# Ledger of designs, part 40: designed miniproteins, single chains, continued (5)

Each design is a single chain, and the fold is of that chain. pLDDT is the mean over its residues in the fold that is shown.

## One batch from the design tools (miniprotein)

Design m17360
Fold by ESMFold2-Fast:
Structure m17360 (fold): chain A 83 residues (1-83)
Amino acid sequence: DPLLEKAKKALEAGKGEEAAEAGVKAAERGAKKGDVDLAKEGAIVAIEGALRVPDAARGAGLTFDAIGNLIEAEIKSGKKVKL
C-alpha cells in the first residue's frame, strides 16, 4: 500500500509527524475497505510517529484518529459475508 509504505519510510527517517499523518491515512484507507490488516499496520505506524511529535495535543489527536480508523475497519470487516 503506497500510504503505508510512505508512513514506514517517514518513520525510518525520523519524521514523526509525516509518519503519523501518512499512517492515519493508511488506517483510514483500511477502514474504507474493511481491511483490518492495513488499518492495524497504519495505526501502529501512526501511533509510533505521533509519539515523536513535540506538540502533545497534536500527537494525541493523531493517535485518536488512528485508533478510530482501526475500530471502523473492524466494524466493516465484521459485515463481510463469505459464500
Scores: mean pLDDT 78

Design m17361
Fold by ESMFold2-Fast:
Structure m17361 (fold): chain A 117 residues (1-117)
Amino acid sequence: SDVEKAEKALELAKSEDPEELKEAGRLAIEVAKSKSEEAQILAARAAEELAKSEDPEVLKLAAEAAIEVATNSKSREALELALRAAMIIVKNAEDKEVILLAIGAALLAIGELLDME
């Protein structure tokens, strides 16, 4: 169920429809809180895809999804994907709130990855 939701989030994250991209972001945030490592990795992949959007609302959802992955995951793959999403958002976002969320996600992911070394 969580994996199926995460697969839907990743599929919708590849859409050109802004409403489907926003649904992808909301689903990615939800499934990033799952205890399933596979669901967390798929949520992080969705966040990375959404990070490429020019829509400020989609970028905000991508940043929030990256924060949830960095907060809840112990998977190196999920954390590396969340960090990549955050870095793309920092480069592309113009909204101060979105940039600060993405910086927060990057710092959380880096902290967890350093604890793994």
Scores: mean pLDDT 90

Design m17362
Fold by ESMFold2-Fast:
Structure m17362 (fold): chain A 89 residues (1-89)
Amino acid sequence: LEAEARALAAEGEAAYAAGDRLRAYALGAELGLLELEKAEAAGADPEKLAEMREILRRVREAAEAGTLTDEELAEADARIQALAEEARA
């Protein structure tokens, strides 16, 4: 898991440096999904995790399809942050 997360982060950095922003965002969403797997193992709220997984999955799919907008990315980030805050309660 940690090794996979590091590999995805490195690949995402390389994609971003190469100017492939959509690929970088898709890899970032995949990394986020792995981080949620770690949170689940640590006992985080499964309902909040399920909502965050759905958001990240949609971001990844939209980025892979080339349809992800900056607005959609910003909305997804804001919702993930709100869900993470709720999960800390």
Scores: mean pLDDT 77

Design m17363
Fold by ESMFold2-Fast:
Structure m17363 (fold): chain A 58 residues (1-58)
Amino acid sequence: SMKEKEEKIKQAEELKKKIEEMAKTMTPADVPKLSELAKEFQKLAEEAGKKINVVVEP
């Protein structure tokens, strides 16, 4: 269903922004948490049928 895919895409985009913002202000100790969020984002993007990449910078 197209509407469900759109909702998943929006969730993935919001999570991507959150991950990127956290990555810019994080410390090495926060890397495991960021990794978990990145995995969750990847699953959402795959479920939406869209390949989206996230860039992580500490």
Scores: mean pLDDT 70

Design m17364
Fold by ESMFold2-Fast:
Order: structure tokens, then C-alpha cells, then sequence
Structure m17364 (fold): chain A 58 residues (1-58)
């Protein structure tokens, strides 16, 4: 979905800015499909849970 792709883009970009490692959009999409738990996604991508909540509009 378009909303899922936008959320994944925000998450991937935030992760890349914080860690310096490129995160493919498809990897971010699959992660969000597996879980919407902000803490788990934050741990996976090395960002704050608040960043995940903002990306997913929770």
C-alpha cells in the first residue's frame, strides 16, 4: 500500500541517518509487515521508538 511505502521510507531514511548504513526500502516494508511494535522496529533499525511511531502515525 502507498501508506506502508511512505512509512517504510521515513523509517529507512531515519535509520540511515543515525547508523550511516543504507537500509533498502523493501527491507523496511517487510519489517513493518512483520510487526508494528515501535520498540521492536526501533531496536532493529537503531532509531528511537518515537521515530517509529511518527513514521507509522501511531
Amino acid sequence: SKELEKAANVLALAAQRRTGKRVPLDEAIEAIKETTDPEELAKRFGVDPATVERALKL
Scores: mean pLDDT 80

Design m17365
Fold by ESMFold2-Fast:
Structure m17365 (fold): chain A 82 residues (1-82)
Amino acid sequence: MSEKELEINRLIGEVLREIGDALAPYLIRLAKKNGKKPGPELFASSPEEVKRIEELTKLSDEEIDKYIAEVNEKARQRIREA
């Protein structure tokens, strides 16, 4: 694997993780609606990510949508610069 391939794979992983974390509040809500009891830890591997998802679940739908839009814009910028 080339150095550039490693950088691209890392960028892809980081983008997918950040988008996944931003969507986690909606996924938790969907699971609860279907009788499941997921915690933020099901969507995050680090304590920092768990804390971030917990903070996001306290936000309104409008605030979550704004955060998702911000994460997507930052992801698009990083992809364009790669």
Scores: mean pLDDT 71

Design m17366
Fold by ESMFold2-Fast:
Structure m17366 (fold): chain A 93 residues (1-93)
Amino acid sequence: REEALKHLKEAIDYAKKAAEAQTPEEMLRNGLKALYHLERARKLAPPEAVPYLDKAIDAIEKGVLAAMNGDLETAKKYFKEAIKYLEKAIEAV
């Protein structure tokens, strides 16, 4: 649980940096780091957190895809959505 919480906090921090980024490169870098920590948290998390983590992973993946296409507004929307699910996941851990 402690290790899952560490990865969840890192994922939130990187997702916030991605949402605040002003360039596609910064969004992609921070989005991929958020995804890395989120996938690790998912493997360590209790079953109650898994649905929120799966929704957060989907949102980060969509945000990363939008950033790769230069659609920063859509990317920011998805990173903010991911943050909401990550906050729910922390409550469930």
Scores: mean pLDDT 85

Design m17367
Fold by ESMFold2-Fast:
Structure m17367 (fold): chain A 68 residues (1-68)
Amino acid sequence: MSREELREEVERIREEVLADPRVSEEQKAKFTAAADRLLELLDDPSTSDEERQVYLGILRQEARELRA
């Protein structure tokens, strides 16, 4: 997966969480902060592709838990 595809995937997950009326405003704020932090790490040239996939996996898991 390219860095651009990873960024688009993170943004898609964030938009899905922010659009979900079941997620509280506080949870949306915390998730947005986590997603922004992850995007900073994904843009770091010292971050490996393996680490990027791990970070994306964590974000996906958090999104699933919030939307369950």
Scores: mean pLDDT 78

Design m17368
Fold by ESMFold2-Fast:
Structure m17368 (fold): chain A 78 residues (1-78)
Amino acid sequence: MREKLEELKEKVEKIVAEHGGTVHEAGIVGNSVHFLVSVPAEEAEALKADIEKLAKEFGAEVELTELSPRVLAVKITL
């Protein structure tokens, strides 16, 4: 479980960087990985799609909360 959460965390950080974003906070709590990220507004939808695709590959549930056009809170639960 923990190893899968760490792998998921690394892959999300890579996806955020690929979309020109920044990870401000990232952590593992229980069976979930939490992120606070910023991304250019024009990249937000593509970032969301890539995160949702990654979560499906892991059989995980994803909760995306748009705090502003450039700031997302992401929670992925295994």
Scores: mean pLDDT 84

Design m17369
Fold by ESMFold2-Fast:
Structure m17369 (fold): chain A 85 residues (1-85)
Amino acid sequence: MSLEELKEKFKEELKKDPNNLLAQLGLGFIYLKEGKYEEALEYFEKATLIIRDKKIDPNDKKFYEVLGLIYEILGDKEEAEKYFK
């Protein structure tokens, strides 16, 4: 799947649920990889607000599993493997 297809799928998920943490983080990482730092920051800020609101611990195993999936989707398998240990 291309980055453009992934970006559109995450945008569709956000239309259904604006508090979808995976979609917010996924879009943030995709924009960051594309060098679009302003857009990336907007999505990461929204993800941070979701984490605070839902009391998600940044050290929670599920949070790291989500990060691992995002890095895997972005093609960074080395970084992804660090989160699945």
Scores: mean pLDDT 70

Design m17370
Fold by ESMFold2-Fast:
Structure m17370 (fold): chain A 66 residues (1-66)
Amino acid sequence: MEYPGSVARVIRRAVEERLGRPVSQRELAEAAGLSVATISRYERNERPISAETFERLVAAARRLLA
């Protein structure tokens, strides 16, 4: 199962709304254990997101909201 790369932006925006502040690509990348370049490529729809990477992004969002 794969998700569109744009889902990374949707996740980052959802975290921003819940926290009431901007969340950078760097902050999401660090929380997910990914590079900023990788997050940027996903948000530009240059790559689909695997199920495994999607779970890492969701886990990162949960950590940022803790």
Scores: mean pLDDT 85

Design m17371
Fold by ESMFold2-Fast:
Structure m17371 (fold): chain A 76 residues (1-76)
Amino acid sequence: MSLEEQLAAARDSFVAYMEELAAETKDPELGKELLAEGERVAQRMYDALSQGNLDALTEAEAEARRLRKRMEEAKP
């Protein structure tokens, strides 16, 4: 696989993971908002990795960790 293909697969895997978390929230509207934010963060991670921008990647990873915590707090 090319680097581009590996980065796309990683982004898609993260989005799929966020979809699973969002589906299990008790509030469907909050779940949709958190999923949309997850897709934005996944795209930022993809862009940072494709550009070789380690600082941007670190920032996006921190956002992903905060988002995951918010989604876990939104579960029943």
Scores: mean pLDDT 73

Design m17372
Fold by ESMFold2-Fast:
Structure m17372 (fold): chain A 90 residues (1-90)
Amino acid sequence: SAKEQLLQAVQQFDQAFQQLVDAARANSPDSVLQQLLQQTQSAYQQLLQAIDNYKKSTTDQKLIDQANQLEQQAQGALQQAKQLVDQALA
């Protein structure tokens, strides 16, 4: 279902983001940080698709608003991930 796909996409994005944060804190090699950033970006794109599918699966405005908030939060997290990698590579 669209809800199950959304839940899986959220979990994949959260896992990718957390793995990147942990690697950056551990002073992992630049190549590892770049690969984890690419993985986080890929998970973000899958999350956006799952959010769009979820919004199309419901007419409940409250659920649509929550999905839009999730999209904004994910976008913010991706920007933080990019900044974290940029700082670690400097």
Scores: mean pLDDT 88

Design m17373
Fold by ESMFold2-Fast:
Structure m17373 (fold): chain A 64 residues (1-64)
Amino acid sequence: RAAELYERGLEAYGDGDYEAAVRHFTAALALEPTPRALANLGDARERLGDTATAARYRARAAAL
């Protein structure tokens, strides 16, 4: 379920595994688009150096 994937993304993010965090948050977002999933996906992308993609996800989160 979306909530479980989101929690796995948070665990990966906390461990510094930003690539795994992106995978889990992306899977959660595909099941249920939520502002928090978009914001955390943006944060994980920024940690990987993709600042432009991070900005787009955060803007989308703010619009929900």
Scores: mean pLDDT 81

Design m17374
Fold by ESMFold2-Fast:
Structure m17374 (fold): chain A 86 residues (1-86)
Amino acid sequence: SHMEEKRKELDELMEELRRLISELQTRLNELKAEGAEQQQIDKLQQVIESAERILEEVERNREDLDGGIAMLRTTIEQLKEILEEL
Protein backbone atom coordinates (compact mmCIF):
# COMPACT_ATOMS: atom_id res chain seq x y z
CA SER A 1 0.00 0.00 0.00
CA HIS A 2 2.57 2.62 1.10
CA MET A 3 4.96 1.51 -1.67
CA GLU A 4 2.11 1.57 -4.23
CA GLU A 5 1.26 5.17 -3.16
CA LYS A 6 4.93 6.18 -3.66
CA ARG A 7 5.04 4.57 -7.13
CA LYS A 8 1.85 6.45 -8.09
CA GLU A 9 3.33 9.72 -6.78
CA LEU A 10 6.55 9.12 -8.78
CA ASP A 11 4.55 8.47 -11.99
CA GLU A 12 2.37 11.58 -11.43
CA LEU A 13 5.46 13.76 -10.79
CA MET A 14 7.17 12.39 -13.92
CA GLU A 15 4.09 13.32 -16.00
CA GLU A 16 4.05 16.80 -14.37
CA LEU A 17 7.74 17.29 -15.25
CA ARG A 18 7.11 16.19 -18.87
CA ARG A 19 4.24 18.71 -19.08
CA LEU A 20 6.44 21.53 -17.69
CA ILE A 21 9.24 20.65 -20.16
CA SER A 22 6.69 20.93 -23.00
CA GLU A 23 5.48 24.33 -21.69
CA LEU A 24 9.08 25.58 -21.44
CA GLN A 25 9.80 24.32 -24.99
CA THR A 26 6.74 26.25 -26.24
CA ARG A 27 7.92 29.39 -24.39
CA LEU A 28 11.43 28.93 -25.85
CA ASN A 29 9.96 28.84 -29.37
CA GLU A 30 7.90 31.99 -28.62
CA LEU A 31 11.02 33.81 -27.32
CA LYS A 32 12.91 32.85 -30.51
CA ALA A 33 10.01 34.17 -32.64
CA GLU A 34 9.95 37.44 -30.60
CA GLY A 35 13.68 37.98 -31.23
CA ALA A 36 14.73 37.54 -27.59
CA GLU A 37 18.44 37.87 -26.74
CA GLN A 38 20.58 34.79 -27.53
CA GLN A 39 21.78 34.67 -23.89
CA GLN A 40 18.18 34.28 -22.64
CA ILE A 41 17.46 31.59 -25.29
CA ASP A 42 20.66 29.66 -24.39
CA LYS A 43 19.88 29.80 -20.65
CA LEU A 44 16.34 28.44 -21.19
CA GLN A 45 17.68 25.67 -23.49
CA GLN A 46 20.14 24.65 -20.73
CA VAL A 47 17.26 24.54 -18.20
CA ILE A 48 15.20 22.29 -20.52
CA GLU A 49 18.19 19.98 -21.20
CA SER A 50 18.91 19.71 -17.44
CA ALA A 51 15.25 18.83 -16.71
CA GLU A 52 15.32 16.17 -19.48
CA ARG A 53 18.48 14.65 -17.91
CA ILE A 54 16.77 14.53 -14.49
CA LEU A 55 13.75 12.76 -16.02
CA GLU A 56 16.09 10.20 -17.68
CA GLU A 57 17.97 9.65 -14.37
CA VAL A 58 14.71 9.06 -12.45
CA GLU A 59 13.51 6.59 -15.14
CA ARG A 60 16.90 4.77 -14.95
CA ASN A 61 16.69 4.58 -11.12
CA ARG A 62 12.93 3.83 -10.67
CA GLU A 63 13.75 1.54 -7.68
CA ASP A 64 14.79 4.64 -5.65
CA LEU A 65 11.28 5.96 -5.06
CA ASP A 66 12.20 8.43 -2.28
CA GLY A 67 15.19 9.84 -4.17
CA GLY A 68 13.22 10.10 -7.42
CA ILE A 69 10.25 11.81 -5.74
CA ALA A 70 12.54 14.32 -3.96
CA MET A 71 14.47 15.11 -7.17
CA LEU A 72 11.26 15.53 -9.21
CA ARG A 73 9.60 17.77 -6.57
CA THR A 74 12.65 20.08 -6.42
CA THR A 75 12.97 20.23 -10.23
CA ILE A 76 9.21 20.84 -10.76
CA GLU A 77 9.26 23.71 -8.21
CA GLN A 78 12.29 25.30 -9.94
CA LEU A 79 10.70 24.99 -13.42
CA LYS A 80 7.39 26.51 -12.20
CA GLU A 81 9.31 29.52 -10.82
CA ILE A 82 11.16 29.91 -14.15
CA LEU A 83 7.87 29.77 -16.11
CA GLU A 84 6.30 32.43 -13.83
CA GLU A 85 9.33 34.75 -14.40
CA LEU A 86 9.06 34.39 -18.20
Scores: mean pLDDT 87

Design m17375
Fold by ESMFold2-Fast:
Structure m17375 (fold): chain A 67 residues (1-67)
Amino acid sequence: MSTRELVTYHHLKKALLEAGAPEEVADRAAEILVASGKTRYTKEDVRQALLEAGLSEEEAERVVEKI
């Protein structure tokens, strides 16, 4: 349900911010990941979401390393 998705969204956004992603990018990437409907996310899933949210490949890889 949407409530569980919101909780997951907040956890993902916080993790991305702590890993060094800008707030706008962390917000968009977390939204993309939650919209995928997956119960768990791989580093590849997170990397692709960060790229779609506007990070460069180098920046996305640095964020993924810290998750």
Scores: mean pLDDT 78

Design m17376
Fold by ESMFold2-Fast:
Structure m17376 (fold): chain A 80 residues (1-80)
Amino acid sequence: SEDLRRIREELARFLEEATREVARLVDRADREGWTFSSRVELRLAQRPGETSFARVRATVTRDGRVVEEFESEHERTLEE
């Protein structure tokens, strides 16, 4: 399906953009000796009416306190 291909390409672009921000936070945490944590969720729909999404969260913590965080989400429902 062209719609399914479009959604996958859109999510791939979103993940590429999010990865650049995640890389920046990793670099900062490494330079400062602080803790980095991330969560990535991805769902790819196969049928009309189903939802595809990508969610990215990254945090940099110092002594148990959040110093910086990044959150981003992209969602698309495959039309019937």
Scores: mean pLDDT 82

Design m17377
Fold by ESMFold2-Fast:
Structure m17377 (fold): chain A 113 residues (1-113)
Amino acid sequence: SIQQQILQQIKQLFDDMKETLRKLVRDEEMREELIELIDENSQLIEENVHQLTPQQWQQLLQEVQRVKELIIRQAELAAEYYEQGDHIMAEATLTSMKILLIELKKLIEKLVS
């Protein structure tokens, strides 16, 4: 079904995000926290597959694509700050990524309510 195809696309987007974080985020604790947030988002979608309309699936796919693009850019920026020794800006960038994933989780929770 189209919904199953979208779910597989979303799972791939989350896997791409986790791979990027494993390669670029040097802080192990922050990396693991971000990966756990991604896994929580993925699990929430999988547990509610039957609750989403086709329009909500398309909205969710577009939002996950947007979040992936931002996470990749922020991860690259955080890596640059770590190389420069700017730990304050690196942490601020990682915090921005956490906010993106928390806001995505809130969107999923609203869609499945």
Scores: mean pLDDT 89

Design m17378
Fold by ESMFold2-Fast:
Structure m17378 (fold): chain A 60 residues (1-60)
Amino acid sequence: SALEADARAAAAWAREHGLAPAVIELPGATVTTEQLRLVEALVRAGVARLESRDATVVES
């Protein structure tokens, strides 16, 4: 998907600049499916690491 391509590009840029992966927490908040897909793409690309917290997913 476009989000996965963007996440891979961001990961490459971060590696070139010596940046560590970001930590993402979902602190019991309500998140949209689009936000969840973005987080998943960033985690798969290695740009971010998810620290799981309770979250409710809703459709936008």
Scores: mean pLDDT 63

Design m17379
Fold by ESMFold2-Fast:
Structure m17379 (fold): chain A 68 residues (1-68)
Amino acid sequence: MTPEEAAELAGEGGTTGDVKLVEEALEAFEENGYITKEEKERGVEAFKAGDGATAAEAAAKAMERAKA
């Protein structure tokens, strides 16, 4: 999955609350080196617990790095 495709999935998952899309997007960002494995795991676990802010922060950080 490309970083651009991962960014689209992160936006859709965040908007719809779809945990699978958020997991897939954060996994793709981690594989591309934009976030760490720990950041990905924290984001996914927080989202499953009903706290989307941590996952959104991780995705935003990855997107900022992809811009460079």
Scores: mean pLDDT 75

Design m17380
Fold by ESMFold2-Fast:
Structure m17380 (fold): chain A 88 residues (1-88)
Amino acid sequence: SAAELEAVRAALETLRKDLEEIKKKVEDENTSVEELKEYLKGLEYALPVLEKLLASLTDEELKKEVEELIKELEELKKKIEEKIKEKE
């Protein structure tokens, strides 16, 4: 329904705001390896949830938004993994 699509869009907007906060912390050289590992766990949890959401969607525009978000999370995950290796 339209109401269900709006609820999904609202949830995706909340996730995008959370990702922007995480990106700022990842760019901060004072962020500890322990904090980076916590962000990594969060992204590892979110990815399969988004993949399941993508598989359930019929709206083509919303599918593209979720696909772009999955790509952004994968890129951020790789960046966090690289930062952890640099600090260890």
Scores: mean pLDDT 84

Design m17381
Fold by ESMFold2-Fast:
Structure m17381 (fold): chain A 68 residues (1-68)
Amino acid sequence: MLSGKDLIAVLESRLKKAEKLQESDPELARAILDEVKALAERYLAEGRISQEEADKILARAEEGLEKL
């Protein structure tokens, strides 16, 4: 069973991948950011991450989408 810290690490890894792809493949970057938002909301709803952790991930994903 993945801990909340492991889930946050997965989401942060995906955010980093999207950041790398913004210049070369913006459509794939957008898809990854949308997936990160959906996963953060899901993990929050399941009580696996805190509201503060979810808000932080969501804000970063939204910033990434604005840059595309």
Scores: mean pLDDT 83

Design m17382
Fold by ESMFold2-Fast:
Structure m17382 (fold): chain A 74 residues (1-74)
Amino acid sequence: MEELERKLDEIYEKLKKLNDPSVDKAYEFIRKNIEKVAKLTPKDAEKLAKEIGIDLDVVRRMLYLFHKEAKELL
């Protein structure tokens, strides 16, 4: 769990350069719900985007990067 949080923080550090509030909102949600999000699949991205209230492309990017790291730890 702590290692997944660190990987998420590293992803956020790279993406925050875009200066997009949607990235900040996605990061905050995923960090608070890390165990739940780690169990999601790419098909859940649309539902998650609607729950957070941000663009689907931002959610897809964050989930892709996060799951890429998570699969090596789980």
Scores: mean pLDDT 74

Design m17383
Fold by ESMFold2-Fast:
Structure m17383 (fold): chain A 86 residues (1-86)
Amino acid sequence: SEMEIIRELASKELGVDVSGLSDEQLLELARLIREAKELARKGEATDEELQRIADRIREILLEAGVPEEEAQKAAELVYNSAKSLL
């Protein structure tokens, strides 16, 4: 299914188990990852904007029961990945 593909891609991108996320949480997570990449690609990303996106990703993961250390690492991965495109 489309949701299974999105879940697998998000898990691979973030390096965390996203099986506990609802479909709604997973779609928001995927949107945030795309937003970070798009902003970086356009040269429109500020450190503050990327940190906001990373913080929201961490919050979603924590709400879904992902351990704090793993959620933090996933957020840092998105931030650093987007920064590498600037």
Scores: mean pLDDT 84

Design m17384
Fold by ESMFold2-Fast:
Structure m17384 (fold): chain A 54 residues (1-54)
Amino acid sequence: SLADQILEMVRSQTLSLEELDGLESYVRSTFPVDDPRYQAVLRALEEQRARYLA
């Protein structure tokens, strides 16, 4: 599924804060975010973002 493809992409790459923000906005606007798999993508993006807060 597209959610699986996006999740794998996020987990296999280090994204910038700008890329993380853009992808989160895209996912929330384009896909059914109440789907648990898309919620997992949003969680993975937030986990990467948290690493920049230190």
Scores: mean pLDDT 75

Design m17385
Fold by ESMFold2-Fast:
Structure m17385 (fold): chain A 93 residues (1-93)
Amino acid sequence: SAREATERAIELFREAAELIGEADPANKEQILSAVEEGSAAIREHLDDPKAALLELSKLTGTLTKFAERAPAVKQEAIALVAEGVNLLSQALS
């Protein structure tokens, strides 16, 4: 279901944020806060697929920027983000 896909995607985004935050501890609170804010925005707009996908795009852009500062975990973090994007995009189509 869209709800189950959304919650799984949020888990993946949080896992990516934890990886990035462990590699870049100074920014960990900011990264985790961004995931919670972005996740809330996605949940708020689930009845509007275009708005939900826009919020998803904003969150993935933020996570990608933080991942660029954490080269040791960048590939794994981006892979987790991509899995979450794939799940949520399929649920919203």
Scores: mean pLDDT 87

Design m17386
Fold by ESMFold2-Fast:
Structure m17386 (fold): chain A 85 residues (1-85)
Amino acid sequence: MLSLDEIKQMVVDFLKSMPVVSPEQQAALTKKFDAAKTKEEVIAVIDEALDIVRDGALADPNTSGGQRGMMELTLSNARQMVQQL
């Protein structure tokens, strides 16, 4: 079973691979994940990351609906993993 810290690192690594998340947004989210100590706090940061990904995908003409859906699904799956801990 993945620990909360392992799920946090997994989400940080996913955000690094997402073209719609800026380096500044990635650094801010990483800092928030490092500060998050409870499941509720980690879920709140994932929800913020989902908003950033949705807004970034809508603003980027090179991001397809399918690519947006995959990024959102990846973060939603991580959120569900945290809820099941």
Scores: mean pLDDT 82

Design m17387
Fold by ESMFold2-Fast:
Structure m17387 (fold): chain A 93 residues (1-93)
Amino acid sequence: MLPDGTHTHTLRGLGQTATLTLTVDGDQTYATLTIDGSATPDQATAIARKAIRILQQSGQVRQLTITGTGLDSDAQNAIRDTFSRQGISVTIT
């Protein structure tokens, strides 16, 4: 489990960059994933897998907010499917 506070991780996958921010307050962890620019479904999936590994190391995260205005519907569906297989619900903005 991560110590209390804000933890920032830079993620890279298939040339795509993203920032995962975790805010830990006791047993509660809030997670935000920001994907830089546009991403293909494969890039979105690669970033999601890396985020999942960090989230699993931090403890139990059930809700994730994803910010990525450059994500098309196929990339959004790929990222939702990747997180949902791990029991993580996502909100995409």
Scores: mean pLDDT 79

Design m17388
Fold by ESMFold2-Fast:
Structure m17388 (fold): chain A 100 residues (1-100)
Amino acid sequence: SEVEKLFEIIMNQSGRFIPPGETIGLVLQIGVGYISEEGLKYLKEIKEVVEKAEHPEWYVDERAARVLAEGIAEGKSFEEIRKEVFEESGIGRIKKYILG
């Protein structure tokens, strides 16, 4: 499937551990290249594949993944989604390190 190909490209490009923000950045970059309905479907399917991944170090942050999915469903611009995704990821991480 095309989703599997895109997922493999993302994982291979990183080589190893990818911070959640960078993983989402790569997904959004691919999505921007595919501004068609097919591109948006690929982003949704990639999210599901990442959530099922066996590599926790490559796992997309749950908050960021949720923001990405909602933004795509609402038809928000990729630039707006990217900003919101990165802000949520950053806030979530900071909160975890301060409170936990």
Scores: mean pLDDT 48

Design m17389
Fold by ESMFold2-Fast:
Structure m17389 (fold): chain A 59 residues (1-59)
Amino acid sequence: MKGTAVAVSSVTAVTPDELSLEKGEKVEVLARESGGHYLAKKADGTVGLVPAEAIELVS
């Protein structure tokens, strides 16, 4: 695994490429994307983009 992050705020996906996250939700960080986004995977297997400001890396 590339690393683990926790959502510091709730995020609602606006585009199909984005993930919706609830505050405190854990995700796997798969890659760093351009423009301050990460490619991340939820526990249910859903993969998408998350704003770097909405998550905090913990590993």
Scores: mean pLDDT 77

Design m17390
Fold by ESMFold2-Fast:
Structure m17390 (fold): chain A 63 residues (1-63)
Amino acid sequence: DLKEKVEALLKDPTKENVLALADALEKAGHKELANILKLVAEEYEKLSDEGAKSIADAVEELL
């Protein structure tokens, strides 16, 4: 679930992993954050390590 998607993003901060995390967040009821992540994924093919960690931290705080 969400932990698996967060771990995948931290391991490889690709657009695919951002979108997978956004989809999991939407299914968990966090639609606003999911929409923000979809916008981020549309702008960037790959995130910096710092960007991926910031997203992971925000999601983990929410859980």
Scores: mean pLDDT 78

Design m17391
Fold by ESMFold2-Fast:
Structure m17391 (fold): chain A 96 residues (1-96)
Amino acid sequence: SFEEVMAEVYKEMAKGELYYQQGLALEKQGRLQDAIAAYRQAIAAYQKAIQIIDDYLARNPDASAADKERLQRLRDYAQARIAEAQARIEQLQAQL
């Protein structure tokens, strides 16, 4: 169901947020390699959320406009977080 898909998307988004926050904390502690690893885990979780969304939209072309809009907003959020995490990894790698 749409609700089951939303639950899986939110689960992966929550993992992404957790790892991203861990990355920020590790970065503040000067633990740059650990921060990079945490940001990579965040990216993987957000990418999984996007995959779940894209798979659902491809299989459900007749899904309501409201449901499609909700999924697109989550997809856009996940993409923004991936870009932010990638930028942080690049900056930290330049310091190593």
Scores: mean pLDDT 92

Design m17392
Fold by ESMFold2-Fast:
Structure m17392 (fold): chain A 97 residues (1-97)
Amino acid sequence: EKKEKVLKEADEILKEAQEVLTRAQNVLSRAKKAGNKKAEDLAQVGIISARLAIQYAEEAKKADVDTAEKLINEARSHVEAARRYVDEAEKLLKENE
């Protein structure tokens, strides 16, 4: 029961982290084309946070239940951080239209 729940949560976070990573990479490309250095820097930090979330979620799938719960919480915090950085980068790109 607990191990099945951990595996399901880790898979859900992996999916979310991959979606944010793709979004961050697209925003980075747009920022570079626009010459918006601040948006570029934020998108790069978003990519790093999304990659850390993927790493923690993958480690959670291999860990014992107690360790996995901690790794899942770390992965969630990094997904939230990645989303915030990407959202701010997109906002900056719109403000300079």
Scores: mean pLDDT 88

Design m17393
Fold by ESMFold2-Fast:
Structure m17393 (fold): chain A 89 residues (1-89)
Amino acid sequence: MEELYEEMKKKIDEVIDRARAARTLEEFRQVAREFDKVYKELLEKSKQLTPEQRDDLLNYFQIKAGSALTDAYRRVLRRERAEREAALA
């Protein structure tokens, strides 16, 4: 089941990369949907992993992907706010 562990880790890394690339609110929404899909898939497929592999992937997902998504949200909101204020001036 080494292949399943590597597959899931790759999917998590792809979510992290897309979160880092997000610049607009729409791009952020797309990444957030992907984050939710990967999380649900991880929970379902974790039944086929060892407890150690499951805990490692869940921890990696929550800390690394969760952090990247939070940073993306803050970055996007800051940009949207600046553009909105410029339009009102």
Scores: mean pLDDT 82

Design m17394
Fold by ESMFold2-Fast:
Structure m17394 (fold): chain A 62 residues (1-62)
Amino acid sequence: HMSKEELLKKAKEIVQSRNPDKADEAIELVEKINSPEAKEIVEQILYINPDNERAKKLLEKL
């Protein structure tokens, strides 16, 4: 069972890699966190790929 803090850390590490193939993995982690604290991670994903519809929808829910 992974804590919210561990999920946030893992998602941040994935986004820092700047690998577009890992964007979906980071989005899945943020969806599990389901907290405003994860909003920054979603914003970073959109900075790398502004057309990511899944990330846009997730940002609206946070």
Scores: mean pLDDT 76

Design m17395
Fold by ESMFold2-Fast:
Structure m17395 (fold): chain A 53 residues (1-53)
Amino acid sequence: MSLAEQAKKNGDKKLIDQLLRTSFVNLLRTQNPDLLDEILKLIEEAKKNGLKE
């Protein structure tokens, strides 16, 4: 199995995960916008303090 083949499979998994996360965020925004805002604050703070993109 080549690295290109593995990258393709990993890319597909990443896309599926990204779509699920995006759908979840949209659902939270509709049902609990306040909760979504709180989660976004935590994520942004985590990115600045230790998890950098």
Scores: mean pLDDT 66

